# Ledger of designs, part 37: designed miniproteins, single chains, continued (5)

Each design is a single chain, and the fold is of that chain. pLDDT is the mean over its residues in the fold that is shown.

## One batch from the design tools (miniprotein)

Design m17269
Fold by ESMFold2-Fast:
Structure m17269 (fold): chain A 96 residues (1-96)
Amino acid sequence: DLFERIDAEYEKRKATPLSKEELKQRLEHLKRVYGVPRTLLDPEAPERAREFIEQARKALEAGDLNTALLHLERAYFLDPTHPELQPLIDELLAKV
């Protein structure tokens, strides 16, 4: 259910790309809340978060900033303490 909801939100946002202002605002928000602990009941969440981080990196390399942000938000939702999140957020902010 959780992963299904995340995937549905991704498809919805992929069809309606964010403005530059919205993209920057969401990235700054992620940067501010990075590392805030969240109770995760699913032991697979950290592994799933790593998949989204890899997808975000791939999108960033392709210049798709909107898709990169969506994958970062998904990764943050599943594992807000992942060490790769902060560097990727900073790199994406530099390209916005």
Scores: mean pLDDT 73

Design m17270
Fold by ESMFold2-Fast:
Structure m17270 (fold): chain A 76 residues (1-76)
Amino acid sequence: MMTTTTVEDHTDVTRTFGGVRYTVTSVEITTSDDGKVLKITVHYVSEDGSTGTSTSEGETTKEEAERLKKSMLKQV
């Protein structure tokens, strides 16, 4: 199966965990050749340079994937 991964820059989005600020650096969306979304990965960097990721896996529609992406990017 061929997949396509699209990378989006979302540096305008920040989240706070345990008093530490994290900025989104990129969002990766992996899509199958039949147009379904298989995986969404959000990459974060903290103000001290530490990195983290949040991943949602599971075959879904593009519309549902967009909802999941927005939920994952929600500020805390």
Scores: mean pLDDT 73

Design m17271
Fold by ESMFold2-Fast:
Structure m17271 (fold): chain A 78 residues (1-78)
Amino acid sequence: TPKVIVEVVEHPDLGPGERRLMELLRALASHYLEAGLKKVVLEAEIDGGRYVATLEVSEEDGDIVIRISGEPGELALP
């Protein structure tokens, strides 16, 4: 049985909305893997802001690697 490695990609410009979607993707990662999905994108609208998080599945050295990342929401860069 291949090992499953979950990597959460941090970014300083990520807000709580993106982080919440990333947490949801991490919780559901095993179900997406069992379904044979290679990429899942979640989009949510919260208090007028739009938030996007992505889960991608790859194979490295015989192990399955799941990478979870977020895109910064409507908050402007400083």
Scores: mean pLDDT 74

Design m17272
Fold by ESMFold2-Fast:
Structure m17272 (fold): chain A 83 residues (1-83)
Amino acid sequence: VQKEKERLLRAIERLSREDPAAAELFRQALDAALEGNLHQASILGTSGVMVALAHSVETGDPRPAELALEALKELDELIEAIE
């Protein structure tokens, strides 16, 4: 759990430099996961990806979407470690 949390926090930090709004959704997902609200964590993580994808489409920069997908992967690993 702690290693998965640290990996997700690093992914969120990288994402925050490119898309602060998407990163904030992943921070909320992390809080939900740590509270045991795994369904809400998944919804918030997916929302973060959708925000970053829209940003990438609008700007032509793939980095927000790529970083959000990395954050989603780390969130999924955290959720598995909690279950």
Scores: mean pLDDT 86

Design m17273
Fold by ESMFold2-Fast:
Structure m17273 (fold): chain A 60 residues (1-60)
Amino acid sequence: MEVFEVRLGGGVGRVESDGQSFTLTAEGSGPAREDALRAMLRAYAEALERERERRLEELE
């Protein structure tokens, strides 16, 4: 959960985290920008869930 970028239909979504804050960047026009942002946010949520599952697997 440091940096990842999603490119979708001419749009770009990116998130960068330093452990205390995060910066969101979205580029593109109209729907492409929104689609890229949504895809990036979904990937970020999945990464958080993956990390949580990994911790649970270590306990299990």
Scores: mean pLDDT 73

Design m17274
Fold by ESMFold2-Fast:
Structure m17274 (fold): chain A 83 residues (1-83)
Amino acid sequence: MLSKEQFERIRKELAELLRKHNLSVRELAEKMGLSQSTVSNILRGKSQPTLRQIAGLLVVALDYNDTETAERLNKIMNEILES
């Protein structure tokens, strides 16, 4: 389970990725192989992402050459794995 701080950081990165790359929730869900409701629930803070889903978000960031977002997501994933 993610801490409140870790979950808020993931949500911020998700929101920024959508904004920076002009992606809809639908388009991001398609790229991650997830339903729109899954992505929407994470974005709204209704459900916590799995480690696999965080890794999927990191891959999307890399597909856009968004290395800063990828580095921040990788840092959060490492913190989760150390807990």
Scores: mean pLDDT 86

Design m17275
Fold by ESMFold2-Fast:
Structure m17275 (fold): chain A 68 residues (1-68)
Amino acid sequence: SDLEKFRKGVENALAWAKENLSEEIVEEFEKKLKEIERKAEEGMDISEAETEVLRALGEALRRKAKAE
């Protein structure tokens, strides 16, 4: 299902973040991903949820850039 593919995408994004970002940035990113997953499970459009994941990832990358 689209929701299962979405959840796998979120899992992959979080795994990537844990390997490439600081623990502080990962913690905040994980919190945002959990909120987005709940919204998707509660009936949010998957495309909208995917857009929110990309926005959260963009914020995490900007935080990393400022720290380096």
Scores: mean pLDDT 84

Design m17276
Fold by ESMFold2-Fast:
Structure m17276 (fold): chain A 95 residues (1-95)
Amino acid sequence: SLEEEGRKLGLKMYETQKAIEEENPDEETLELEKLKEEDPAAGEGYEEGLRKVSELFGYLLVSKAPVSAEEFAKRSLEIIKKAIEEAKKRAEAAR
């Protein structure tokens, strides 16, 4: 399906970007590592959110859906926010 193909494309883009960052770490990579040390749940949620945003982007590319930059930004923020909330809830449940 287009949904599955989009998710696969987005996931591959995310994995490729991570591989590039491992070879060429930038300031954003270091800041994410710091966040994971200071607030592991928030860091985990943020990283998961970025992965989901990449999957959404892949889906939009494959489906050729017309989405404005503003709409994409709103959806991306909501995805990241929910991922952080879910990660924090998991951390609280594991106490």
Scores: mean pLDDT 75

Design m17277
Fold by ESMFold2-Fast:
Structure m17277 (fold): chain A 97 residues (1-97)
Amino acid sequence: MEEAFKEAEAVFRAMGLGIKLADALKNGDVEGARKYIEEMVKLAEEVGDRQTVAAGLHAAASIEKDPKVREAVRAAADMIEQGKTPEEALEAALSVL
């Protein structure tokens, strides 16, 4: 029961960070994007489940109207799921913009 609450909370927290990442990318705020990606990686470490965090980020991407920003958020999610560094996740997101 406690695990289900932690998973739901992690998904919602990751989704919120994904929305903030999308907004930072739209505004050309690279340092803001880096900060949110670092918070996502930290959340994955705290939860011990990178897939749960990636699921929240994919949910954030699915509601993004800009196709390139959507693809960028998904690229960052895939890198985080693979256990890559914040810098590698940021580079992946920026490479699709």
Scores: mean pLDDT 83

Design m17278
Fold by ESMFold2-Fast:
Structure m17278 (fold): chain A 66 residues (1-66)
Amino acid sequence: AKLEELAQEYLQLDKEKRIALVKEYLESRNLPLEQAAEVAADIEEKLRAGDLNDPTVREFLEYLGE
């Protein structure tokens, strides 16, 4: 899937599902989970602003496309 399609699908999820996906992403990268809600909020803000060039957002969307 293209990054724009993944971004639209992610933004249509409820907040709890977005946080759960971010937790899965962080766990897959061996990163701390305690800030998953803040990371999910940051990704949502950047995606709603159309910032698909942010490295963290791009890596997360590529993870969702796996």
Scores: mean pLDDT 81

Design m17279
Fold by ESMFold2-Fast:
Structure m17279 (fold): chain A 61 residues (1-61)
Amino acid sequence: PVPYPVLSEEQKRRLAETLAALARRHMGASEAEVAALRDALLQAKTEEEMVAVVRAWAARR
């Protein structure tokens, strides 16, 4: 499909899970911190918001 600005709930969940797993490996984040990041990503409404969440976490390292 062509509509890039709209992420399905399934695609958003997959992306959130992948990003949380990467944070675990790269940031040395605890399982609880990874769960919190994943939850925040799942609450994002747009891809732009998900990117903002990831950037905030990356900047903290």
Scores: mean pLDDT 70

Design m17280
Fold by ESMFold2-Fast:
Structure m17280 (fold): chain A 83 residues (1-83)
Amino acid sequence: MARERLAAFEAETAPRAEELLAAASDADIAAVEAALAPAVEAAGEEVRALVAAGREEEALELAAERHIRLTEEAIARLEAAAA
């Protein structure tokens, strides 16, 4: 189930994400947000299209998958900025 998968991912990654965010500058965070903005927008469009088609369960699964992938990319970019 998408919600359970997302919750498990967040529980596993939250301590690392918190450490990275605490160490990151506002400029580093803004740069990561700017770099990921097109992918976030595209993911939002895909999810909205599924909802509009009445495919809400698939929309939730896609939203969870995209959130996980985008969070992993954000963590990787913040780690690279810290190195």
Scores: mean pLDDT 80

Design m17281
Fold by ESMFold2-Fast:
Structure m17281 (fold): chain A 85 residues (1-85)
Amino acid sequence: NIQQIINKINGLVEQLKNTSNPEEQEKITDEIINLIDEALSLTRDINVYNQLINILKEVMTLTENKRVILRAIGGILRVIGTLLD
């Protein structure tokens, strides 16, 4: 269920907003990316893909943690690659 996955992602984004520990930020970001990969396996809806890209863009703005930012960029490239296939 795509809506349940998106709801879980939004909950993790909220946790990330309230997290200052770099290790925990990276762990939360990895969970977000895993859920995005799950969503990409279940749908090719452009509206969902745009929503996932916007979530990853938001993740990049929430922290100066380079490892989190690079993970988010990788996620965006994965979403675009799946859409083009």
Scores: mean pLDDT 87

Design m17282
Fold by ESMFold2-Fast:
Structure m17282 (fold): chain A 111 residues (1-111)
Amino acid sequence: SNMEKAKELLEQIVDLIAQHSRANPGRNPFLDEAFLEELKPLVEELVELLRQSSGGERVEIHDYFYELIKSKKDEEFFQALYDSLNTMTEEQRRMAIHSFLIELEKRMQAL
């Protein structure tokens, strides 16, 4: 299903970011153009699936992304992201995650 595919893409994206963060301590992965090029096909497919998804499906995808971030909160990059997101309401968190993914796609399209 599109939902299962979106969750698989999120797991791949989060794992790649975690691997980059471990290999490059203290560096923002989204300032690395080579890394953005590696993420680009996964992020573009995920954002397209989100555009095709119902409101309820988008909520489930955004909540799943938050659970993945939370599961990796001991990793450097995800610790900062989790600390920002965990203070938000559920609605604010979903909006923040959606905005993050859209802005990431736009940055990748500018490569």
Scores: mean pLDDT 86

Design m17283
Fold by ESMFold2-Fast:
Structure m17283 (fold): chain A 99 residues (1-99)
Amino acid sequence: KLEELLREFEKLLEEAAKDPDNPEVQERLEELLEEILKLGERARAYAWALSIVAQAKLSKELTEEQRKLAEEAQRLVENRDFEAMVALLRELEARAAAV
């Protein structure tokens, strides 16, 4: 179930990168993200990492921090390092809460 949702999410991210103005693709991405997030922390971290990578591909201008985050997220996605994705997401959430 999770693997099927992640596979569909990846395909839609590729479609969004090719046609960023397609509202149907964007709506389907949001729907799948909600379903993935309901499946638990590892699924949430993976979906988050995929979204960061997709945002970097769609954006024409990135800050240095956004670029580094996207590079790290892509590395973790390619390696399927779910534990590191969860750790990174938790660290960023903790830092955001402290600011």
Scores: mean pLDDT 71

Design m17284
Fold by ESMFold2-Fast:
Structure m17284 (fold): chain A 68 residues (1-68)
Amino acid sequence: MEQAADLYAAFPESKEPEAILEALRRKAEELGIEVESVSVRERNGFLIGVALGRRDGREAIVLAILPK
């Protein structure tokens, strides 16, 4: 059975994609997550920011979801 990912939330100060990316990166750094990818997407009127990485050899995900 695959190990479940650790999930964390980031809280951007604005709805700008750059602010979302910055919040994701800051949260990952605070948590000691080695970031593999960071993305921001717009879907169904929401901005969805995702940072994927690893902490202590475990999958870690940082999410930010905001209405556009």
Scores: mean pLDDT 77

Design m17285
Fold by ESMFold2-Fast:
Structure m17285 (fold): chain A 77 residues (1-77)
Amino acid sequence: SLADTLRNLLLHFGDLTQDPALTAELQREVDRALEEGLSVAELRARLVALMDRHNVPADVREQLLAVWDRVAAQLAA
């Protein structure tokens, strides 16, 4: 399901960043997206803003966004 896929993605993000505050904000944005019917592009923009606020290193950010884009492509199919 979409919810299960996003939960697995958040667990992966938590493992890579080891930032519980970022993980909690990601969970909130995912829950909001599911409730409000936000587009994948809108959610991606919010994720980028969250990574900026939490000073995620550029290489880690690129890796996380690459994983996000692969998952988003699967959800769009």
Scores: mean pLDDT 73

Design m17286
Fold by ESMFold2-Fast:
Structure m17286 (fold): chain A 62 residues (1-62)
Amino acid sequence: NAFLANAKKMANILKDSYASNSAIVALADNIIATADAGLASSDSATAIASINALASNLISLV
């Protein structure tokens, strides 16, 4: 799933770029974990919805 793979990639970039901001790092870690779970399952819809919610929280912090 390209969305989940790209979300994981972007979360890793954010984690590296904002390493001193614990709130952003925690959200990025949650996005990575959710993307990994979604990629391992046959149903990615729940993972996509969860990542969208986490991304909204992340956007509000940057």
Scores: mean pLDDT 75

Design m17287
Fold by ESMFold2-Fast:
Structure m17287 (fold): chain A 55 residues (1-55)
Amino acid sequence: ETRSAWAREMGLSEAGIEYANSKMEKNPVVSPKSGKEFANQEDLEAFLKIEKAKP
């Protein structure tokens, strides 16, 4: 996935990206972390940045 490519450049884990994508497949355009619609690149990056900060 292209998300994995640039998220790795941000230093995010593959597990975090997979988790986000998995939730998107079941809940269309809804981020479990932000509780907001996962509609664009900026929302995605904010969500993944939170994933990076978490242990």
Scores: mean pLDDT 53

Design m17288
Fold by ESMFold2-Fast:
Structure m17288 (fold): chain A 72 residues (1-72)
Amino acid sequence: SPDLPKEEAIKLMEEKLEELLKKYEKEYNEKGDEKAKAKALLIQLQRKAALAKREPDAAEQEQAAEAEKILK
């Protein structure tokens, strides 16, 4: 909900992202799913930028673009 306190909303989002990361890491490790690896990388880059309260840098944007190509 948009009316949730920011700290609580961030915590809930981080918990869901952690669950998705574990799911995609398992799919890559168990099945070699390159798309799952790409999805995990995009989540990691998003979390890194959000925790630092900044936009992704040029290297992170390049990694995200490469991951998006794999997801095609």
Scores: mean pLDDT 75

Design m17289
Fold by ESMFold2-Fast:
Structure m17289 (fold): chain A 74 residues (1-74)
Amino acid sequence: SMKEEQLRLAQALLDKLTKKDYDGAIRYAERLEELGVEGAKLLKEQVEAAKKGDEISEAMAILGASVLIVGLRN
């Protein structure tokens, strides 16, 4: 289902982000944006800022991905 694919992509994004694979995380955020997931564009921008060393944007991206995962499960 579309929700299952969105959940898989959000989980993969969080996994890449926690491993500091920012390019991998950006690719998953782009896929979520292509699927029309609300907040995916902001999440991508936060991951791009995290790649540049913005620790606040990294924390916000982790929070945003985590909230999205919870929302898609429940």
Scores: mean pLDDT 88

Design m17290
Fold by ESMFold2-Fast:
Structure m17290 (fold): chain A 90 residues (1-90)
Amino acid sequence: MAAREKEFEEALRRIALEELLEELEKKGLYSLTEEQRQARAAALEEDRRMIEELIREGVPREEIEERLRKAKEELEKELKEALEKLKAEE
């Protein structure tokens, strides 16, 4: 269980990060090459498969959704702090 829980949390954090990066890319604050976008899409698909496997093994979907939401909120705060720090250096 411990190894799967670690991979699960890492997968959720990666999914949350990709959702935030998509918003930044739409605002022109972050850009990727087409090759980089395809590579990230492939990795995200693998992470989603891992989550589906965990659901089949008995992890409640509601728990997964809650953890994803928390990971996204935490990453959003980190991103906001990094952005403000970057602005302060100017």
Scores: mean pLDDT 72

Design m17291
Fold by ESMFold2-Fast:
Structure m17291 (fold): chain A 83 residues (1-83)
Amino acid sequence: SIEELREEIRRIVAEIRALLAQIADPATRARLALELEILEGILLISEGVAKLINDEEFLKEQLEKFKREYEALLARVRALLAS
């Protein structure tokens, strides 16, 4: 469901934020934090578009797409901390 996708995205974003706080290099941390902010901004625009066109299927597709993008960012942050 849309509510389950939103909750999954919230959990992934929270984990990214927690891991970003563990990055010692301030320049790397700032860059990844900016990438997170950009993703959140684009998702907000996509949700606004979905609301404007009244298309729940489009909204679900966008949420699934952004969940994958957040999971990819999470994997990159985890890889940096494992180094």
Scores: mean pLDDT 88

Design m17292
Fold by ESMFold2-Fast:
Structure m17292 (fold): chain A 75 residues (1-75)
Amino acid sequence: SNLQQGQQLLQQGQQLASQQNYLQAGDLYDQSGDYFLQAGDLSSARRSYLMSSSSYRQAGNLDQSRLRSQRARLL
């Protein structure tokens, strides 16, 4: 299900972030947010997009960070 895929990607992103691989963590958090959005879980989608934004910021990818922050604000 979209909910299960979102949860799996969120967990994988958290694992990469713990390894300080913030760029790939940001990518996985972004994908997790998309799956939660498709599942209708707006609160989890918002959280995942904000985690993606934070991870991209830590990686120095400010444009990617801003885009995910904006996506979260629309939810």
Scores: mean pLDDT 91

Design m17293
Fold by ESMFold2-Fast:
Structure m17293 (fold): chain A 80 residues (1-80)
Amino acid sequence: MSKQEQMEIRQKFALELAKIGNEAQEMKLAGESFKKIADRVKERLEELLKQYKEEVTDPDLLNEIEKIIEAAKILVDMEV
């Protein structure tokens, strides 16, 4: 992968993470329980990881993405 392709993937990934955060906020405003919000966010994060494992050919970039998703899952559980 080129450096430009890696940057574009990072930007796309950041936007997808922001969309998940926005979905969680909308669920909270709709009165959904914390458990439902946490479960939905984790589901979306796992779907995102599966997608990027198929699209990303650079192992270092994939490892970076995996670590970000793992950290995001931990943060969701800590909001209890």
Scores: mean pLDDT 81

Design m17294
Fold by ESMFold2-Fast:
Structure m17294 (fold): chain A 64 residues (1-64)
Amino acid sequence: MTEEERERALEILKRAKEQGAELTVDSAAMVLQTVRARLEGRDIGPVTEEHRKEAEKLLEEVLS
């Protein structure tokens, strides 16, 4: 995961939390994958195990 991917994903997740959305590892993984796909100029593919592991770390940062 690049620093830009991480920062954009964190911003989206923090905004969702402020709006009262329930955040899960699955929702965080989807956000991360969407950000990455947009930065690479490609379509959104399936969520991988690597996306889930990275999303779990992002979710911990948002919830802390």
Scores: mean pLDDT 76

Design m17295
Fold by ESMFold2-Fast:
Structure m17295 (fold): chain A 68 residues (1-68)
Amino acid sequence: SEKIEKAKEELRERIATLDKMGPQYQDEKERLEELLKKVEAAKSAEEVDKLLLEFMQEQLKEMQKELS
């Protein structure tokens, strides 16, 4: 699916960006790598959308925690 391929491409780009930013972002990079594995194993575009939405929600919570 084109949508699944685009999601994988965007995740790979984000992982590469975090890798360049340094070891302080290792935990975030590992979370994105786990998400990429789940997206690669997904059997439908709907499952990919759900995985991306759940990840975005968790990332926002972590950002709020770091700012507190």
Scores: mean pLDDT 79

Design m17296
Fold by ESMFold2-Fast:
Structure m17296 (fold): chain A 86 residues (1-86)
Amino acid sequence: KEEIVKKALELAREAHILELQGKKEEAIELYKKANELLKKIAEEEDIEKVKKERGFDEKDYKDELVLLHIENGILYDAILKKKEKE
């Protein structure tokens, strides 16, 4: 599980660098890969709690790259929240 989280974090960091370089398509691809890995580990209840805590509404974000970037943070926080308590 830790190895999957580490790989997802590395992919997300690379995606962020590509995002800063204006390489939108490449950034989207890497965020999708990172989020796919995190979704295999993150529990639905923890994801819901993080979304509520952040006031996240998918409809507020029209850009796919921005949506995927925020989703990545939510998924990562959901995993950390579980680790912190148990």
Scores: mean pLDDT 78

Design m17297
Fold by ESMFold2-Fast:
Structure m17297 (fold): chain A 75 residues (1-75)
Amino acid sequence: SDRQQVINMLTTVAGFDQQTADDIINRMRTNMGMSDSQILQMIQRIVSTSTGNTRNSIRSVYSMAIQGVRPSPQP
């Protein structure tokens, strides 16, 4: 499933545990309004474009999802 592919990428590429991976997906779905397929596409893009810093890039997205905010200037 799309959800399982995201979990595999978050755990094997980014080094998150299963519980954190589930929380990332749930918060992106609930707070950012994304479907599992949209989450998969976003994570695949991050993995393909941020080689060497994938974990930090995903951590930034996770932080935004926790806060319920999308990338926007809010200084």
Scores: mean pLDDT 76

Design m17298
Fold by ESMFold2-Fast:
Structure m17298 (fold): chain A 103 residues (1-103)
Amino acid sequence: GAVLGGYLAALGGYLAAEGGRLAVLTAETKEQLVKGIAGAIAGAGGQFIGELGYKTGDSDLAKQGGLSAISGGQLARDGAGTDEARRLGELGIRLGELGYKLS
């Protein structure tokens, strides 16, 4: 339901945003920097929208939060210059997918 899905989407978005931020901080290429920034923004959006889905019980918002967490996690993973940034991106994807499915 929207409460559990929104919570998981929010957690996934948070981890995707941290993965993107770490990708930015450890970037050695312009591509890593751009993908890290995009991942951080999409992840933060997923967190915010997921929290809103949780708070309101809105299933569509919880699902949208999950999709944004997935997108942010993919960008953080693809921009990652370190194993830590890549793992955070992968966790963001998995929790975003679970948030979408359980919304």
Scores: mean pLDDT 93

Design m17299
Fold by ESMFold2-Fast:
Structure m17299 (fold): chain A 98 residues (1-98)
Amino acid sequence: MVAKKITEEVKKRIAELKDADQETALKLVADALRKIGDAIEAALEALKAIKNKDYEALRELMERYKLSKEELLDLALALAEVLGAASEEEIREALEKA
C-alpha cells in the first residue's frame, strides 16, 4: 500500500516536471515524500545504484533500511515506471545479482 501511494505522488510530480532531468526530478520528489518514510529514500538510492551497476550499494541499502529484495524491487519498479529512470529488466537483474 505505501509503495502505491508513493508511486501516485511521484506520477503527479513527474507530470509537472516532465522536461526536468531525471536526477533533478528524483531529488525533488524524494524531498517532498521523505516525510512519509525511509522507503522512498531507499528506492531512490537503489535506482541510482542500479543505473551504476553498484550491487554492493544495493546490499548495503537493504541492510540499512531492513528491506528484503522483494520489498526493494517493488519500490524501485514503482518509481522507475513513473520516472523512466531504469527498465524493469535492469532493476530485476540488478536485485537478483545483489
Scores: mean pLDDT 67

Design m17300
Fold by ESMFold2-Fast:
Structure m17300 (fold): chain A 56 residues (1-56)
Amino acid sequence: ALLQEKLLEHDLKLIESAPSKEEALKQIDRLIKAAENNNDADALAALKKKKQELLA
């Protein structure tokens, strides 16, 4: 849904604004677990991509 997609975009921006890489990784790991529990494949793919960007 459009609302869920916009919520995910806001969460990804919040991760980017985290005060440290460690904090950003904690937040994204938490969101990945939530996406797995909800069987949200699209969110899971986006979050994994964001984690890869943070680790680069």
Scores: mean pLDDT 75

Design m17301
Fold by ESMFold2-Fast:
Structure m17301 (fold): chain A 100 residues (1-100)
Amino acid sequence: SVAEARATLERAKRLLSDPEHLRAVGDLLLEAGIPSEKAAERLRQGDRETAAGELDNLELRVVRLVETYQQNPSPEIQRRLDEELALVDRIGEIAKRTEA
């Protein structure tokens, strides 16, 4: 759900002050693909504000895909939503490891 995705990303964002968590989240976002080469370079350098911004962008993408799917369900929108939710889940697992 949107609420669960939002809660997961907010938790992950709060943990970005931990350098190991910041690196793990940054690496995962780079693996998933970042549209901006400038943002990708900042993530490679461990820029916390860029990582937080990319988590906010991921939340926004999930919200918009859910809204689009609710208006006009399509296999393409479902596939894109599933891909973004899988990324949220992977970020959530990194957050759980940081909190352990």
Scores: mean pLDDT 86

Design m17302
Fold by ESMFold2-Fast:
Structure m17302 (fold): chain A 64 residues (1-64)
Amino acid sequence: MKVTVEVLDEEGNVLYKETVDEADWGAAVARMLELLQAEGKRGKVRFLDENGNVLEEFDLEPAP
């Protein structure tokens, strides 16, 4: 199954998105977390299926 991984800011605006196979979710999240941390932003990661249903969502924060 293909999944769209989205990184959202605190207001729910999509900053980055990538469509990956399920097996690559961890690598995609790590890559997006690095981008979010480089910008010093807090946000959320959301996984969407091919129909746009939210499979999982969790908060991301930059290192203190």
Scores: mean pLDDT 72

Design m17303
Fold by ESMFold2-Fast:
Structure m17303 (fold): chain A 110 residues (1-110)
Amino acid sequence: MSLAEIREKLKSSDPAQRQEGIDQLAELLGTLVDEQGRVSFDDFPDSPEDLYELGLLLDELGKTEKDPNLAAKARSTSKSIYLAIASSTSPRVSRSLRAKAFDEYLKYVE
């Protein structure tokens, strides 16, 4: 599944489709962690910039979702995306993108 397909699910008017998109994105984030617990984008098929844009979309869903459980999942997944990008040592993640992700992550830690 591509990030574009996940984005379509997250923009769906159907809460079940949005939940499926969040769950698929959380599973994808799990694949970015190597056997030593390090976050890598070296084998990531999509751009880190596209992943960051999904983080922004999930942050907005976390504010607008009427279901508090779905809103909480959206916020948690958004936070995980920002942390994954901000902590990445991959040359595929630019310094500028890492800084943007870190700034967004800080909003979740007070």
Scores: mean pLDDT 80

Design m17304
Fold by ESMFold2-Fast:
Structure m17304 (fold): chain A 69 residues (1-69)
Amino acid sequence: MKEEAEKVIEELKRLAEQSRAAGHTELADRLNRAIELIKKAIESGNPDLVEEALKLGRRVIDEARAALA
């Protein structure tokens, strides 16, 4: 679980930096918000909240990849 969450956070950070560099400021902000949600879910200790946050994070990753292609 932790290793998977760390990989998702790293990908979100990478895409947020790329989005900002490309002028997609709103997309970068959405990616950063997804990172915060995942971190808060992990801090809560609730596995269901972590699963929901990771699901949202993956969705935003897919949207960012499509926008940057």
Scores: mean pLDDT 83

